# Designed miniproteins, single chains, continued (2), part 20

Each design is a single chain, and the fold is of that chain. pLDDT is the mean over its residues in the fold that is shown.

## One batch from the design tools (miniprotein)

Design m4707
Fold by ESMFold2-Fast:
Structure m4707 (fold): chain A 75 residues (1-75)
Amino acid sequence: SELEQLQALRDQILAEADRLNASPETREMIQTMLDRALQLVKEGEANPNSSKGQIQHLVDLYLQAAQDALQLLKL
């Protein structure tokens, strides 16, 4: 499912942040962005009247922000 794929991606990104020795603050920031993306997918699946396009756009923005934060750890 989309939720399972996003959960797996979250685990992979956080594992990479841990491997790059991210500070607790940076890790929490990345985790928060990923958790917001997961919450949006869950809410979208629970609400049949939700705009799937708007939800996908916001999910993509949070995922991009998490990926950008991960790239900053590589400098």
Scores: mean pLDDT 82

Design m4708
Fold by ESMFold2-Fast:
Structure m4708 (fold): chain A 69 residues (1-69)
Amino acid sequence: SEELRERYQKLQDEIVKLGNEIKELRARLAATTDPAEKARLQEEINKLMDKIVELGKELARLHRELRAE
């Protein structure tokens, strides 16, 4: 399905985008000396990591559907 292939590509693009956001946040975390700011940045990184895990599960599901076609 062309629609499933498009959804697969969009999920791959979103995972790449989130990975880049995590890299930027990790750089800020490494440069930050304020404990409260470090905690906030780590929390944000953790939330983005969790989102990547969920998107990865959806990507695996779509991959199986594409292979079944």
Scores: mean pLDDT 87

Design m4709
Fold by ESMFold2-Fast:
Structure m4709 (fold): chain A 91 residues (1-91)
Amino acid sequence: VKVFEEIAETFERIGKELDAPQFLELAELYRKIAEAVREKKFEEAEKLLEEIEEMIKLLLERTPESEVHELLREQLERARRALEEAKKKAE
């Protein structure tokens, strides 16, 4: 749960600093994953992660900044690992 909240806080900070509402939307989606994982609604969490993956693909195509692109990819992989670990611990 904390991993998703930390990722959400990171993107909220970036969204505010860059005045980029797309990163604020990512932060909201990661917070929704944190809530779904907390409630053990893993199917909902997986669907939210798919929505994040699609949004990141669009951001990577439309934004030229490589450092932000690396952060987007790293946080997505971190989220995938955290979701798999949460599912493993529940079962």
Scores: mean pLDDT 76

Design m4710
Fold by ESMFold2-Fast:
Structure m4710 (fold): chain A 60 residues (1-60)
Amino acid sequence: MEVISRLALKEIEEIKPQLLAAGATEEEIEELFRLARSGDAEAASKKLREIAKRLGVKLP
């Protein structure tokens, strides 16, 4: 796994509990992991930011 994709996966893992607590669905979380694993770290990051902004979750 490339460094960029690995960083995206770590970011999603760390924020996952906060997103779920704020009302994110399991499907939304799975989509984030799918994008990160596909090597599209930019799409994963963008999707994560959109979900966090919608739910009022502060990203690290």
Scores: mean pLDDT 74

Design m4711
Fold by ESMFold2-Fast:
Structure m4711 (fold): chain A 71 residues (1-71)
Amino acid sequence: GAREERLARAEAAAREYARELAEALEAHFGVPATYTVERVGEDRFEVTVRQGDLVLRRTYSVDELLRYGEM
């Protein structure tokens, strides 16, 4: 349904954002980076990017992620 399609698009946008951030960190620092995306609520996703001892973690709403995907 429309809700499931919206959630799938938001998750795809979160993974794309996380991948781009990890790739940018790898390019800048020359150290491998990894990322995870987890659904932490009905309309929220947590993005974690790790590089060595650095951990960047933020929670995004479906609305925020869909705005990113439309940019």
Scores: mean pLDDT 83

Design m4712
Fold by ESMFold2-Fast:
Structure m4712 (fold): chain A 55 residues (1-55)
Amino acid sequence: SSELEQQLQAQQQAALDQLEADLKARGVPEAEIQETLAEVKAFLDKLRAQRLAAA
């Protein structure tokens, strides 16, 4: 695997973990947290794929 791919995966996971923690701290319902995380993950997956294709 490329170093860039590993770095982007690690950054994505850290961002999702932080977002989940922030939403839980704000008392957002679990169902809404899961929907938000799924949408953000899908967007980040697309950006990562585009960046890797351009590299």
Scores: mean pLDDT 83

Design m4713
Fold by ESMFold2-Fast:
Formats: structure tokens, sequence, C-alpha cells
Structure m4713 (fold): chain A 58 residues (1-58)
């Protein structure tokens, strides 16, 4: 789980950079798509974190 979470974090960082570039270019459609993709990955990251924590509870 940890390495998978690290991969997601790296992807989020990449998307944030692309989102900033799209906003600077005035590409609203691309910026919207990137923002939603980033939000989805953030949710996935949170779910993986929750599962990791729950694995310590029995």
Amino acid sequence: MQSEMDKIQTRIDELSKQLDAAIAAGDVEKARKLAFEEAGLTLKYMLLMLKQREAQLA
C-alpha cells in the first residue's frame, strides 16, 4: 500500500504542474479535466490510507 500511495502522490504532483500550465495557457477545458483527475487521485489516496489504518484494527 505505501509504495502505491507514493506513486499516487507523484502522479498528483505531476497533474498539479500540468494544471498550472493549462491555467496559464487559458485552456479551461484541459484545466477542468486535470482538476477532476487530481481530485479522483486524492480520493483514491485517502481510501488507501484508510485501508492501511484499518488493517491495524481487528
Scores: mean pLDDT 80

Design m4714
Fold by ESMFold2-Fast:
Structure m4714 (fold): chain A 55 residues (1-55)
Amino acid sequence: LLSLPEEELRRIIRELEELIKELEEKAAQGDATAYAAAGILKAALDLYREALEKR
């Protein structure tokens, strides 16, 4: 796992949460690409949250 400072992890998490929200809105409108992207980014978000919890 990447050894990132806690502040950097929190920043990445916030950015991912914002992007996921936008993609989920597009997916709700029928954008299949946005649906797939949101799923991938949610998995990435979980990894970053776990990295923060291990601190």
Scores: mean pLDDT 79

Design m4715
Fold by ESMFold2-Fast:
Structure m4715 (fold): chain A 64 residues (1-64)
Amino acid sequence: MKYYGVVFDRPVTDADRAAIEALGGEVVSEDGNVMVVKAPDDEAVRQAIAALPGVREVREVTTT
């Protein structure tokens, strides 16, 4: 599992949360147009998240 910061070009909606859950991800937190998700460490999953409508950026969250 990896943590990803997902930045939308609009406010996050329930449809966005459902799409993340359908990909096997878990929404950890959300604030306005930013969502932190916990998802499988799989490039295909990361690319699927990045392909969601309104997604501008997907970044791996590194905790030290």
Scores: mean pLDDT 80

Design m4716
Fold by ESMFold2-Fast:
Structure m4716 (fold): chain A 105 residues (1-105)
Amino acid sequence: SLRQQGDILRDQGVKALQQGNYREAGDLYDQSGRYYYQAGDYRSASLDYAASTRAYSLDYGPTSQRVADQLYRLSRVYRDLGDDQTARLSRQVGDLVLQGTPVVD
């Protein structure tokens, strides 16, 4: 199932994070969040996208395009949860991140 694929990738993300492989952890949490999102499990998707945001922040720095991208994903998930206030805040934080240090990827 989509949720089972999410669970597998989340477990791999946790292991990557514990090993200090922050970029790999960010990618795995992002992939896991996408599977939960497709399954309609917006709560699990929001947790994984938040974990992905933190992992990318540790590798790329807190004011990077990659971090902003994950904050925009979180904004969309919170809208789907019906939490429009948190969705707006996540979008605003993403915009502020982009006004900081741009990253060439």
Scores: mean pLDDT 85

Design m4717
Fold by ESMFold2-Fast:
Structure m4717 (fold): chain A 79 residues (1-79)
Amino acid sequence: MSWEELELETLEAFADIYEAIAKLDESRGNKQAAIDAYKLAIEVYERALEIARSLGDEETAQRFEERINELKKKLKELE
């Protein structure tokens, strides 16, 4: 595993955690906390997307881009 591959796996895990936190806060009515967590998830996925693209992993890059778009749509609904 290269450093970039390890970083990609780590970032994906952090993005998943932030998204889970955001969904939990949303379910509890903690709107601002949910917004903040979704923003963090988007930032982490955007970093992961850059790394996936640098590795030439088009499939992983496309998956992250789709995820980012879904989260951005969700964020607009909460704002």
Scores: mean pLDDT 84

Design m4718
Fold by ESMFold2-Fast:
Structure m4718 (fold): chain A 81 residues (1-81)
Amino acid sequence: MSLREILDETIARLSRVDPGTAAIIRALAAKLPEDADLAGAVEFAVSLIESRIARETDPAVAAGLREVRDELVARAREALA
């Protein structure tokens, strides 16, 4: 699976938990060439989700954000190995 496919799937999952954060990641991904900076885009997405988890007061939303983050990190590591 490509990093682009992983990002697109992450955005889709994130849209159900935090549509605002999903929109930011989608906008960033749309500006990047498919192969050039996708690792950096993944790092940015992880950092943004981590920041939202730290600020989220609803434990159910925070749990959903952690699941999306953990899946993104795991899939990105597999794709980069």
Scores: mean pLDDT 78

Design m4719
Fold by ESMFold2-Fast:
Parts: structure tokens; sequence; C-alpha cells
Structure m4719 (fold): chain A 70 residues (1-70)
């Protein structure tokens, strides 16, 4: 899942992939759905990760990706 996928990717790759996913959702389902997916990803990552630094960086990546896509 997200936790395992991010374990194999750099933070830069994770950000790029998150932007692509959110952009696709924006184009196919609209802004509201993209925002909901971003919020879900943040919650899932915060609950799954034991590393506080990693959690903060991942939340920041998701927020930044959403801002750049919107």
Amino acid sequence: MYEEALKEETLEEAKERTKALLKKLLEEKGKEEAKKEAEKMKKDIVEASKDEELKKKLEEIIEEALKEVL
C-alpha cells in the first residue's frame, strides 16, 4: 500500500507520483474529489508511519502537490 510504495521510492519520486495522481483525479472527477483524496492520503500516512520526520515530509508533499495541481 502507500507505506510500502513510499519505502521503495525517494521523497522526490513520491511527490511526483502524488502530483500525477491528484492531477488525474482533478481532470476526471473534479477539484472536490482531488481534495478528498489528498486528505485521505495524509490521514493514511500519518496513521501508518512511525517516523515523525517522515510523516511531516509526506504531509507536506501531499499539500504541495495539491496546491500545484489546483
Scores: mean pLDDT 71

Design m4720
Fold by ESMFold2-Fast:
Structure m4720 (fold): chain A 84 residues (1-84)
Amino acid sequence: DSTTDAVIDQMQAQMIAQYGDQRRSVYDIAMDVRRWMRQNASQIDPAVQARIMSAMNTLIARYGPDYQVTVSDFFADLRDVLAS
C-alpha cells in the first residue's frame, strides 16, 4: 500500500532526524512512534494508523520491550511485517 509506505518513510526520516539512529530499547522507539502518530493523526487515514500500530505491536512481542535496536533496523522489520 503506497499510502502506508509513504507514512512509514516520513515517520522514519523524522524520528532519525530528531532522535538519531543509535541503539535504544524497543520500548523507547515504540513510545516515539506512538507520540509521532498522535501528533500527525489528523493527516493520516485511521486504517493506516491501525495497520502500522498492529505491525508495531507484533514487533514488540517478537523483540521484547528491553531489546536494543536502531530506528533503521526497527523500521526495516516493521516494513517486513506490513508486507506479510
Scores: mean pLDDT 86

Design m4721
Fold by ESMFold2-Fast:
Structure m4721 (fold): chain A 96 residues (1-96)
Amino acid sequence: NGMEVIREEFAKLFGVDVQEITDSLNEPDPAKSSQLFSEILTKEKDTVSETDEQRRKGLVLQMVVTKELPTQEDLEAYRRAGLEASAAFAERVLSA
C-alpha cells in the first residue's frame, strides 16, 4: 500500500531501517513516535538550499508522522516545478 512505499522511501533517504519506522508508527504514544522521528532528523546535515531530495525528505517525514498520503494535485504540482524524483515518489505512493 502507499504507506509501505512511504516507509521504504523514508528508510532509503534517512539511512534507517524500515522496521524502525514501522515500530515508531506502532507506538501508541504520539509524543514518543514524534521523538523517534526527531532523533532521525537530527542526524541530517543542515542545508539552507531546498533541493528536490530535501523537499522529498520533508514530504516523506510529514506523511509518515501524519499518516496522510499525497494527492493527485501534489503530484501535478511536483511535475510543474520540475521535481521529477518527488513526482515519481508521489506517483508510486498513489499507485500502491
Scores: mean pLDDT 66

Design m4722
Fold by ESMFold2-Fast:
Structure m4722 (fold): chain A 70 residues (1-70)
Amino acid sequence: SAREEALEYVRRALEALRAADLGTAREHLDKALELEPENEGVRRALEALESDGSLSPALRYLEELVRRES
């Protein structure tokens, strides 16, 4: 399903953020948002990365989303 595919991209983005690879994380989050345009968690994570590039809030949003959807 689109939800499961989006979640896989979210997991990959989370791993990229843990490695401080913002470019890869953003690419995976863009894919997740393409599959689920209404995913608030992905949108908030992207907004956090776009506003100041801070890893911590984006990381927390994605960790919570994976925990909630797993």
Scores: mean pLDDT 79

Design m4723
Fold by ESMFold2-Fast:
Structure m4723 (fold): chain A 105 residues (1-105)
Amino acid sequence: YPLTEEEKRFLLEELEEIRERYGREEFVRRLEELIEEAYREKLDYDELMERLAPLYQEIHAEDPELAEAVALALAALGVRIAEALGLDEADIAAARARLAAARAA
């Protein structure tokens, strides 16, 4: 599961919206760095989750609303990531619809 250029672009756009809404620039920057690294180094699912899970837990502990927004954006990448972050099928469907709309634009 290496991250595609299209998925990277989508996630960075979602993180820009999250930055504007929540103002948690340090967490958003760390997520942007992780996404860019995952794309550059072609991280697989296990490598991505190893880096993402601790960061997500840190965000959730400090700002649950930000954590939910991040999880919903990441759900667009696939069911395995969404399930690992505790999201349901409806959240996954909504995230995938947003990604599909972005791809069509």
Scores: mean pLDDT 73

Design m4724
Fold by ESMFold2-Fast:
Structure m4724 (fold): chain A 65 residues (1-65)
Amino acid sequence: SLEEEIELGVLEVEAAVTLLLYKKGKASEEQKKAAEEMLEAVRAGDLEKAKKYKEELRKLLKEEE
């Protein structure tokens, strides 16, 4: 559906931003790995898997707070 395509697009941008932050030395290796898995899931059209890795990224962020 269009809604699912929009959700995948948002997740793709979020993953790409995390990878850009990693290149600038502003994200951990664990965050990079989760973002790479998230991006792979988005490219496969697997919304549920992409959401799983987004939650993993959120959990990693909470552990740093």
Scores: mean pLDDT 82

Design m4725
Fold by ESMFold2-Fast:
Structure m4725 (fold): chain A 57 residues (1-57)
Amino acid sequence: GEALRKELLAAIGDILNAIGDIIEAELRGDEEAVKEAEKKLEEAKARLAAIEAEIAA
């Protein structure tokens, strides 16, 4: 339904934002910011996987 579609788009957006944050932090040499952005990427990927499982059910 619409709720799952909204969650899917939000998760994809979070993944793209996290990737951008990793690239920016790497270019600045900010290792702590890289680790924080990688953590957010993993959280967003986990949410996407959960949404895909819900859609497949």
Scores: mean pLDDT 84

Design m4726
Fold by ESMFold2-Fast:
Parts: structure tokens; C-alpha cells; sequence
Structure m4726 (fold): chain A 72 residues (1-72)
């Protein structure tokens, strides 16, 4: 499972107009890297900002949920 982070808890510096932070508790670095690669492979921007937090630009929640479910 994953959880959307409030803007006040988003750390990192991904340039863009539509950046969301996600917490992925229980995911290891390999799983986070796989999600980041899948997101960037679709043409979006992504950045791993700590052990279980991921920033993503310009992806809709449905596409992100599909990627997370595929890696889980």
C-alpha cells in the first residue's frame, strides 16, 4: 500500500507544476527504484527523497496505483 503525503511533508526538489509526494511503507530501495523507473519510463518525472518517500510529477493517481500494485 501507499499513502499520499501532505505538501508540508514533501521534501526534495522536483521542478514542475503538479508534484505529489507518496509514502510507501514496507517498500525496499529496489522496489522504490522499480517504481521510479516505471514512472520515468512513461515520461513523468520522479525522485526518491528518503527511505520510503517518492516524489512524482504529472502522473494521475490511477496510473500510479497500477504501477505500485504491479511492484507489490
Amino acid sequence: GYKELPESEIEGKLPGSNVKGYELPGFNQGQLSTIESAVTGLGYKAEIVNENHLLVEDINEEDFEKIVSYVS
Scores: mean pLDDT 73

Design m4727
Fold by ESMFold2-Fast:
Structure m4727 (fold): chain A 88 residues (1-88)
Amino acid sequence: MLTDEEVEELKKLIEKLEEEAKKNPEDKRIWFQLGAGYYLLGLYYESKGDYEKALEYYEKALEYFKKAGAPEEFLELIEKKIKELKEK
């Protein structure tokens, strides 16, 4: 799992990627990178027992992966994770 320092660096990377996505909304690779970044944040907060923050980040990841045109199977995996965390 990411260290606290790596999480800080990841958050800065996500901010830069969000700016790039606004400039290049047709570049699905940027949307996919945003989805991946938010998914990693979700995993980090889940590992810390912060399920509310984990849910917020997984929901953001799902939104960006949908914008990226990620495969339905992949989206279903994340949706299942979100549902399981809501039951906690």
Scores: mean pLDDT 84

Design m4728
Fold by ESMFold2-Fast:
Structure m4728 (fold): chain A 87 residues (1-87)
Amino acid sequence: MELAEEAARLAEEAARAAKEGKLEEAKKLAEEALKKVAEFQRRLAARLAAIADPAAREEEIARVEAEVKELDERFVKNGEIVAEALA
């Protein structure tokens, strides 16, 4: 969860840098945000693999999806701002 929140924050910082014309900084922050997303996904996969009960695993997946849905929306919107600025 914390990694997903960090990724969303980095994406917001990247969008801000892009709006300020700091394109190299925006690109670097966007790359760091993507690294945090990858690390979050990797840790989640490892945690889910440790759950032996398939039903409990499905419940954990549903909980995480609900919890990160709002953060994912923020990440996507900020990513669009960066992409538009870099175009």
Scores: mean pLDDT 73

Design m4729
Fold by ESMFold2-Fast:
Structure m4729 (fold): chain A 88 residues (1-88)
Amino acid sequence: SMEEIKEIIEQGIGILEWLAKHDPDPELSKKLKEITEKIKELVEQGKYEEALETLREGFILYYKHHHPEKVEELKEELDKLVAELKAL
């Protein structure tokens, strides 16, 4: 349901904001903050599916920087989750 998608997005924003705040790389921190602001704008516009996809990109960016070996696994897991949520 749209309510489940919204809850996942709100939880994901909180995680990305926490990651940005505690990241030692100021450039990555800035990019993650820009991504979270974009997600918030999409949520305000009712574009929850686009917000979810932007959230996915934020997590991929973080993993690409800190855990590049896990990026492909994360992409597969997130693509499956996004597809399942879009089917609700």
Scores: mean pLDDT 84

Design m4730
Fold by ESMFold2-Fast:
Structure m4730 (fold): chain A 92 residues (1-92)
Amino acid sequence: GSMEIEELKEKIEELLKKMEELLREAEKNKEDKKKLEEILKEVEEIRKEIIKLAKEIIELNPENLEEILYAIGAILRAIGIEIDIELILKKA
């Protein structure tokens, strides 16, 4: 129902906020390969959790285009943050 979807969205937004904090930490540690590898592993696990929660939103409302677009947007935001961190690690 609507309350269940709002709870899933809240969890996704908290996870995205954590990913943004990890990206800021990666930017502060650009030359520390070991730290960047640890950050990337944490970001990969968070991204997997976001995809799982986003799929649950779609499964609860498969005909609601707005909820589907939100779920896809959340996945794309998570992937984008992971790519940014991977690019920092590649330059380290």
Scores: mean pLDDT 88

Design m4731
Fold by ESMFold2-Fast:
Structure m4731 (fold): chain A 68 residues (1-68)
Amino acid sequence: SQAEELEKEIEKLEEKAKEIEDEEMRQMVLDELEKAREAIKKGDLVSAKFYILAAKGLLDAYEKKKKE
C-alpha cells in the first residue's frame, strides 16, 4: 500500500536524521517526520508526502551547510 511505502521512507529518513550532529536541525527533521506519521494515521497521504518532502529539504540544506 502507499501508506506502507511512505512509512518505510519515513523510517529511512529517521535513520539519516540520527546522523545529524546539529541538535536543532535534527529536531526540525524529526518534527516533520512525526507530522508525516500523524498524517498517515489520519489517512491524509497527500499531507504525509509534503511533510516527507519538507524533511528531505531540511536534510539537503544540512548537507549544503556542512560543506560551507
Scores: mean pLDDT 83

Design m4732
Fold by ESMFold2-Fast:
Structure m4732 (fold): chain A 69 residues (1-69)
Amino acid sequence: EEEKLLEEAVKQLDRLIAEDPENSGLWAARAELYLKLGKKEEAKRDVQRGIEATGKATPLLEKVLKEIE
């Protein structure tokens, strides 16, 4: 099922983010998965954390933020 695959993808990204928290692409990817799961608040937190970790809003983080808005 799609939801199960998305949840497994989130778990993989949890591990990758723990290994490289300054990689904004990983934060953006997990935020997009949270949006697909209907978890808007978690997606917003990931965008915010990604901006803080990198010191700037990257194009990927901006794209996800617009989807949340």
Scores: mean pLDDT 80

Design m4733
Fold by ESMFold2-Fast:
Structure m4733 (fold): chain A 99 residues (1-99)
Amino acid sequence: MKEKALEYIKKAAEHIREAIRALNAGDYDTAVKHLEEALKFAEKAREYAKDNPEAVKHLQEAIDSLKKAIEAAKAGDRDTALKYANQAASHLNEAIDAL
């Protein structure tokens, strides 16, 4: 359902913003937790968007970017984690536009 997909995309985006704040503060443990929550919400959004192939494509791109951001944050690679977190946020916005 479009409304539920949008709701979960907004929750994922909120957690990405908190992860970016934590990364900028050097708090990698907090960043990882927020990125993992964003990933869970993005996966739920994809389930509710399943009948919209364009939205599913952008949500999958966001999920892939979030997984890379989590790996980078766990490695203490702030610049790579920030790059992929921002890419994930961009793909979530593309998914909203496709809904």
Scores: mean pLDDT 91

Design m4734
Fold by ESMFold2-Fast:
Structure m4734 (fold): chain A 72 residues (1-72)
Amino acid sequence: SAEELIAKGEALKETDPEGAIRAYGEAAALYSRAGDNAKAAEALLKAAEIAEANGDTARAKLLRAEAARLAA
């Protein structure tokens, strides 16, 4: 489920940032397909925070832009 992917992302964010970003991205895709664009945007913002913390500012910017598009 999307909720299990959010939990997986939370568990991985310190030890496997790439795994965390992937899990949040998959959760966002599931929420978006279900029509929950607000939760999809929230998941992408979580992924952006991990990308930023991992030094990938370009990826964080793209993830925030996608979240903003879904939340509009």
Scores: mean pLDDT 87

Design m4735
Fold by ESMFold2-Fast:
Structure m4735 (fold): chain A 82 residues (1-82)
Amino acid sequence: SREELLLALRIEAQEIKKLSKDPEIAEKAEQVIRAFEEGDLETARELYEEILEELVKRGLISEEEAKRMLEGFDALLERARA
């Protein structure tokens, strides 16, 4: 359901905020949730990818982990389109 997808995104956003401890990344994570809620899935996807690229650049996650996270996000977007 939409509520289950939003809950999953909010949990992930909270973990990203804890991992990065960066207010700019935290704000971008909140923008992903807002874009998703508004049905702007293209913007949500772009912002999420930017977050992952920054986390990899900072050495906080691996490129492999980022790829898996993005694949999971793309699956959530497909469920939102259905």
Scores: mean pLDDT 85

Design m4736
Fold by ESMFold2-Fast:
Structure m4736 (fold): chain A 58 residues (1-58)
Amino acid sequence: SARRTAALNAVGLAMHERGRDRLSAAERREIARRLGVSVATVSAAEAEIQAARAADEA
């Protein structure tokens, strides 16, 4: 969905800008508020990116 794609892109950019693969609770809430999605959607996107990166490195 467009909301899922937006969350994946926003989380990926935040991880890149901060130089880490894990966001804080405050960062997840901020992204969720900005995109108009739930914090659960942001957390799911974070987990998907982490899983994809782990698979790519394996």
Scores: mean pLDDT 82

Design m4737
Fold by ESMFold2-Fast:
Structure m4737 (fold): chain A 64 residues (1-64)
Amino acid sequence: ADPVEVLTSLPGVGRALAQALVDHFGSLEAVLKATDEELLAVPGVGRETADRLVPQLIELRKKV
């Protein structure tokens, strides 16, 4: 599956954010294992976005 397409299945994750995550971490697997602090290092990701993403990535990791 396309990593960007998988990430855009998450609520509130648009194509631009999904692409930024893949570009920053290099793979879908790395994105799914990212900590709050690592997510905050991604351009365009603030605290509110990181706090929202972590639970969603944990749930997605269980299904992939």
Scores: mean pLDDT 80

Design m4739
Fold by ESMFold2-Fast:
Structure m4739 (fold): chain A 60 residues (1-60)
Amino acid sequence: SSEEIKKLEEEIEKIDEEIKKLTEELKKSPDTLENTIKAFVETSELVSRQVELEIEKKKL
């Protein structure tokens, strides 16, 4: 339904904002190698989630 599509779009947009925020924080203050790797893993997980939501949106 259109309501389900709207909810998926909101989640995708929210993830985009989180990825952007993580990227900006990493640019501003790169920390230890371990912290950089953790940020990379977090970003990777968010991107994977975003892709899954976009696929679900296409199925509706």
Scores: mean pLDDT 77

Design m4740
Fold by ESMFold2-Fast:
Formats: sequence, C-alpha cells, structure tokens
Structure m4740 (fold): chain A 64 residues (1-64)
Amino acid sequence: MEKEEIGKKMKELTKKLIAEADAKAKSKEEIRKAATEVTARSLREIGDIIQKELEERRRLEEAL
C-alpha cells in the first residue's frame, strides 16, 4: 500500500463524482463542481498530511 496510490484513486473518484454532479443539475451543481475541484485537490493533500501526522503521533505515544 502506498499513499500515492490513494491520491491517484482520489483523483479518479473525483472525476467520476464531477461527471455525476454535472449530470444531476446544472444550477445547483455549478457550485458543487467548483467546490469538488478545489476539494479534491485539497482533500488529497490534507489526506496525506493527516495520515502522516496520525502515524507519527501514534509512534510518539508508543515510544514513550
């Protein structure tokens, strides 16, 4: 398992979600689309950071 693998999957999933959101309703999905694109990128980066922080924090507690 690799954190990069999750990032790639997230991008693929986001593309799928954007397509579905666009198909549902343009008026409401207009905001969703913009948010999804920004969220996808931020979520991917945040996900990596959080995962690393969680692992480091657990290691620190175990090291005690």
Scores: mean pLDDT 70

Design m4741
Fold by ESMFold2-Fast:
Structure m4741 (fold): chain A 63 residues (1-63)
Amino acid sequence: SAAEDRAAGEASRAKGEELFAQGDYAGAATAYHEAAVNFERAGDLAAAREARKKMAEAQKKGS
């Protein structure tokens, strides 16, 4: 359901934030990507766009 997909997106976003704070940029990028996919499934395109921006920031930091 959209509610389940949104909850999964929120959980993956929170994990991405934790990993980013720890300096695990590769892990953060993966978690933010999972968040974006789940937010897109939920129809939350704004949250998906923000997750993809954070994914790109994590990738840039980890390169």
Scores: mean pLDDT 90

Design m4742
Fold by ESMFold2-Fast:
Structure m4742 (fold): chain A 80 residues (1-80)
Amino acid sequence: MEAKKLNLEGGRLLNAGDYEGAIEKYEEAIALKPDYAEAYVNLGEAYAKLGDLEKAKEYYKKALELDPSNRTAQLRLREL
């Protein structure tokens, strides 16, 4: 479950304030599992923390393309 481990590592880095490190781990997770909607949501959150709201929107939209029922992506995209 390498993609899931990378996603969890990204979450730990995000919580520690290492947004760039978190992005790297989420990108690695997506490279292993391109349909990983949760990792796209987390990329959006990391970019939003960096102030890159346009990239955040792009990743939330991608998460919804993969999983239209993802409530977090729906809510985040509406608030941006």
Scores: mean pLDDT 86

Design m4743
Fold by ESMFold2-Fast:
Structure m4743 (fold): chain A 58 residues (1-58)
Amino acid sequence: GKKEKILKEVKKYLEEEFGIKLPEDATEEEIQEAIESLNEEQKKKVKEFIDKLIEEET
C-alpha cells in the first residue's frame, strides 16, 4: 500500500543520505526511532522528502 511504499523510500533515504542502516524488514517504529535520532536540520530534510512522496502518490 501507499504507507509501505513511503516507509521503504524513507528507509532508503536515511541509508543513502545519513548512513543509517535499517534491516529490510524494519518496522514503522524502527524507522521513526531512526528519524528521532537525527538533528533538527536532518529531520527537516526527511520531512520534506516525505511530503514529496505523499504529493507524488496523491
Scores: mean pLDDT 78

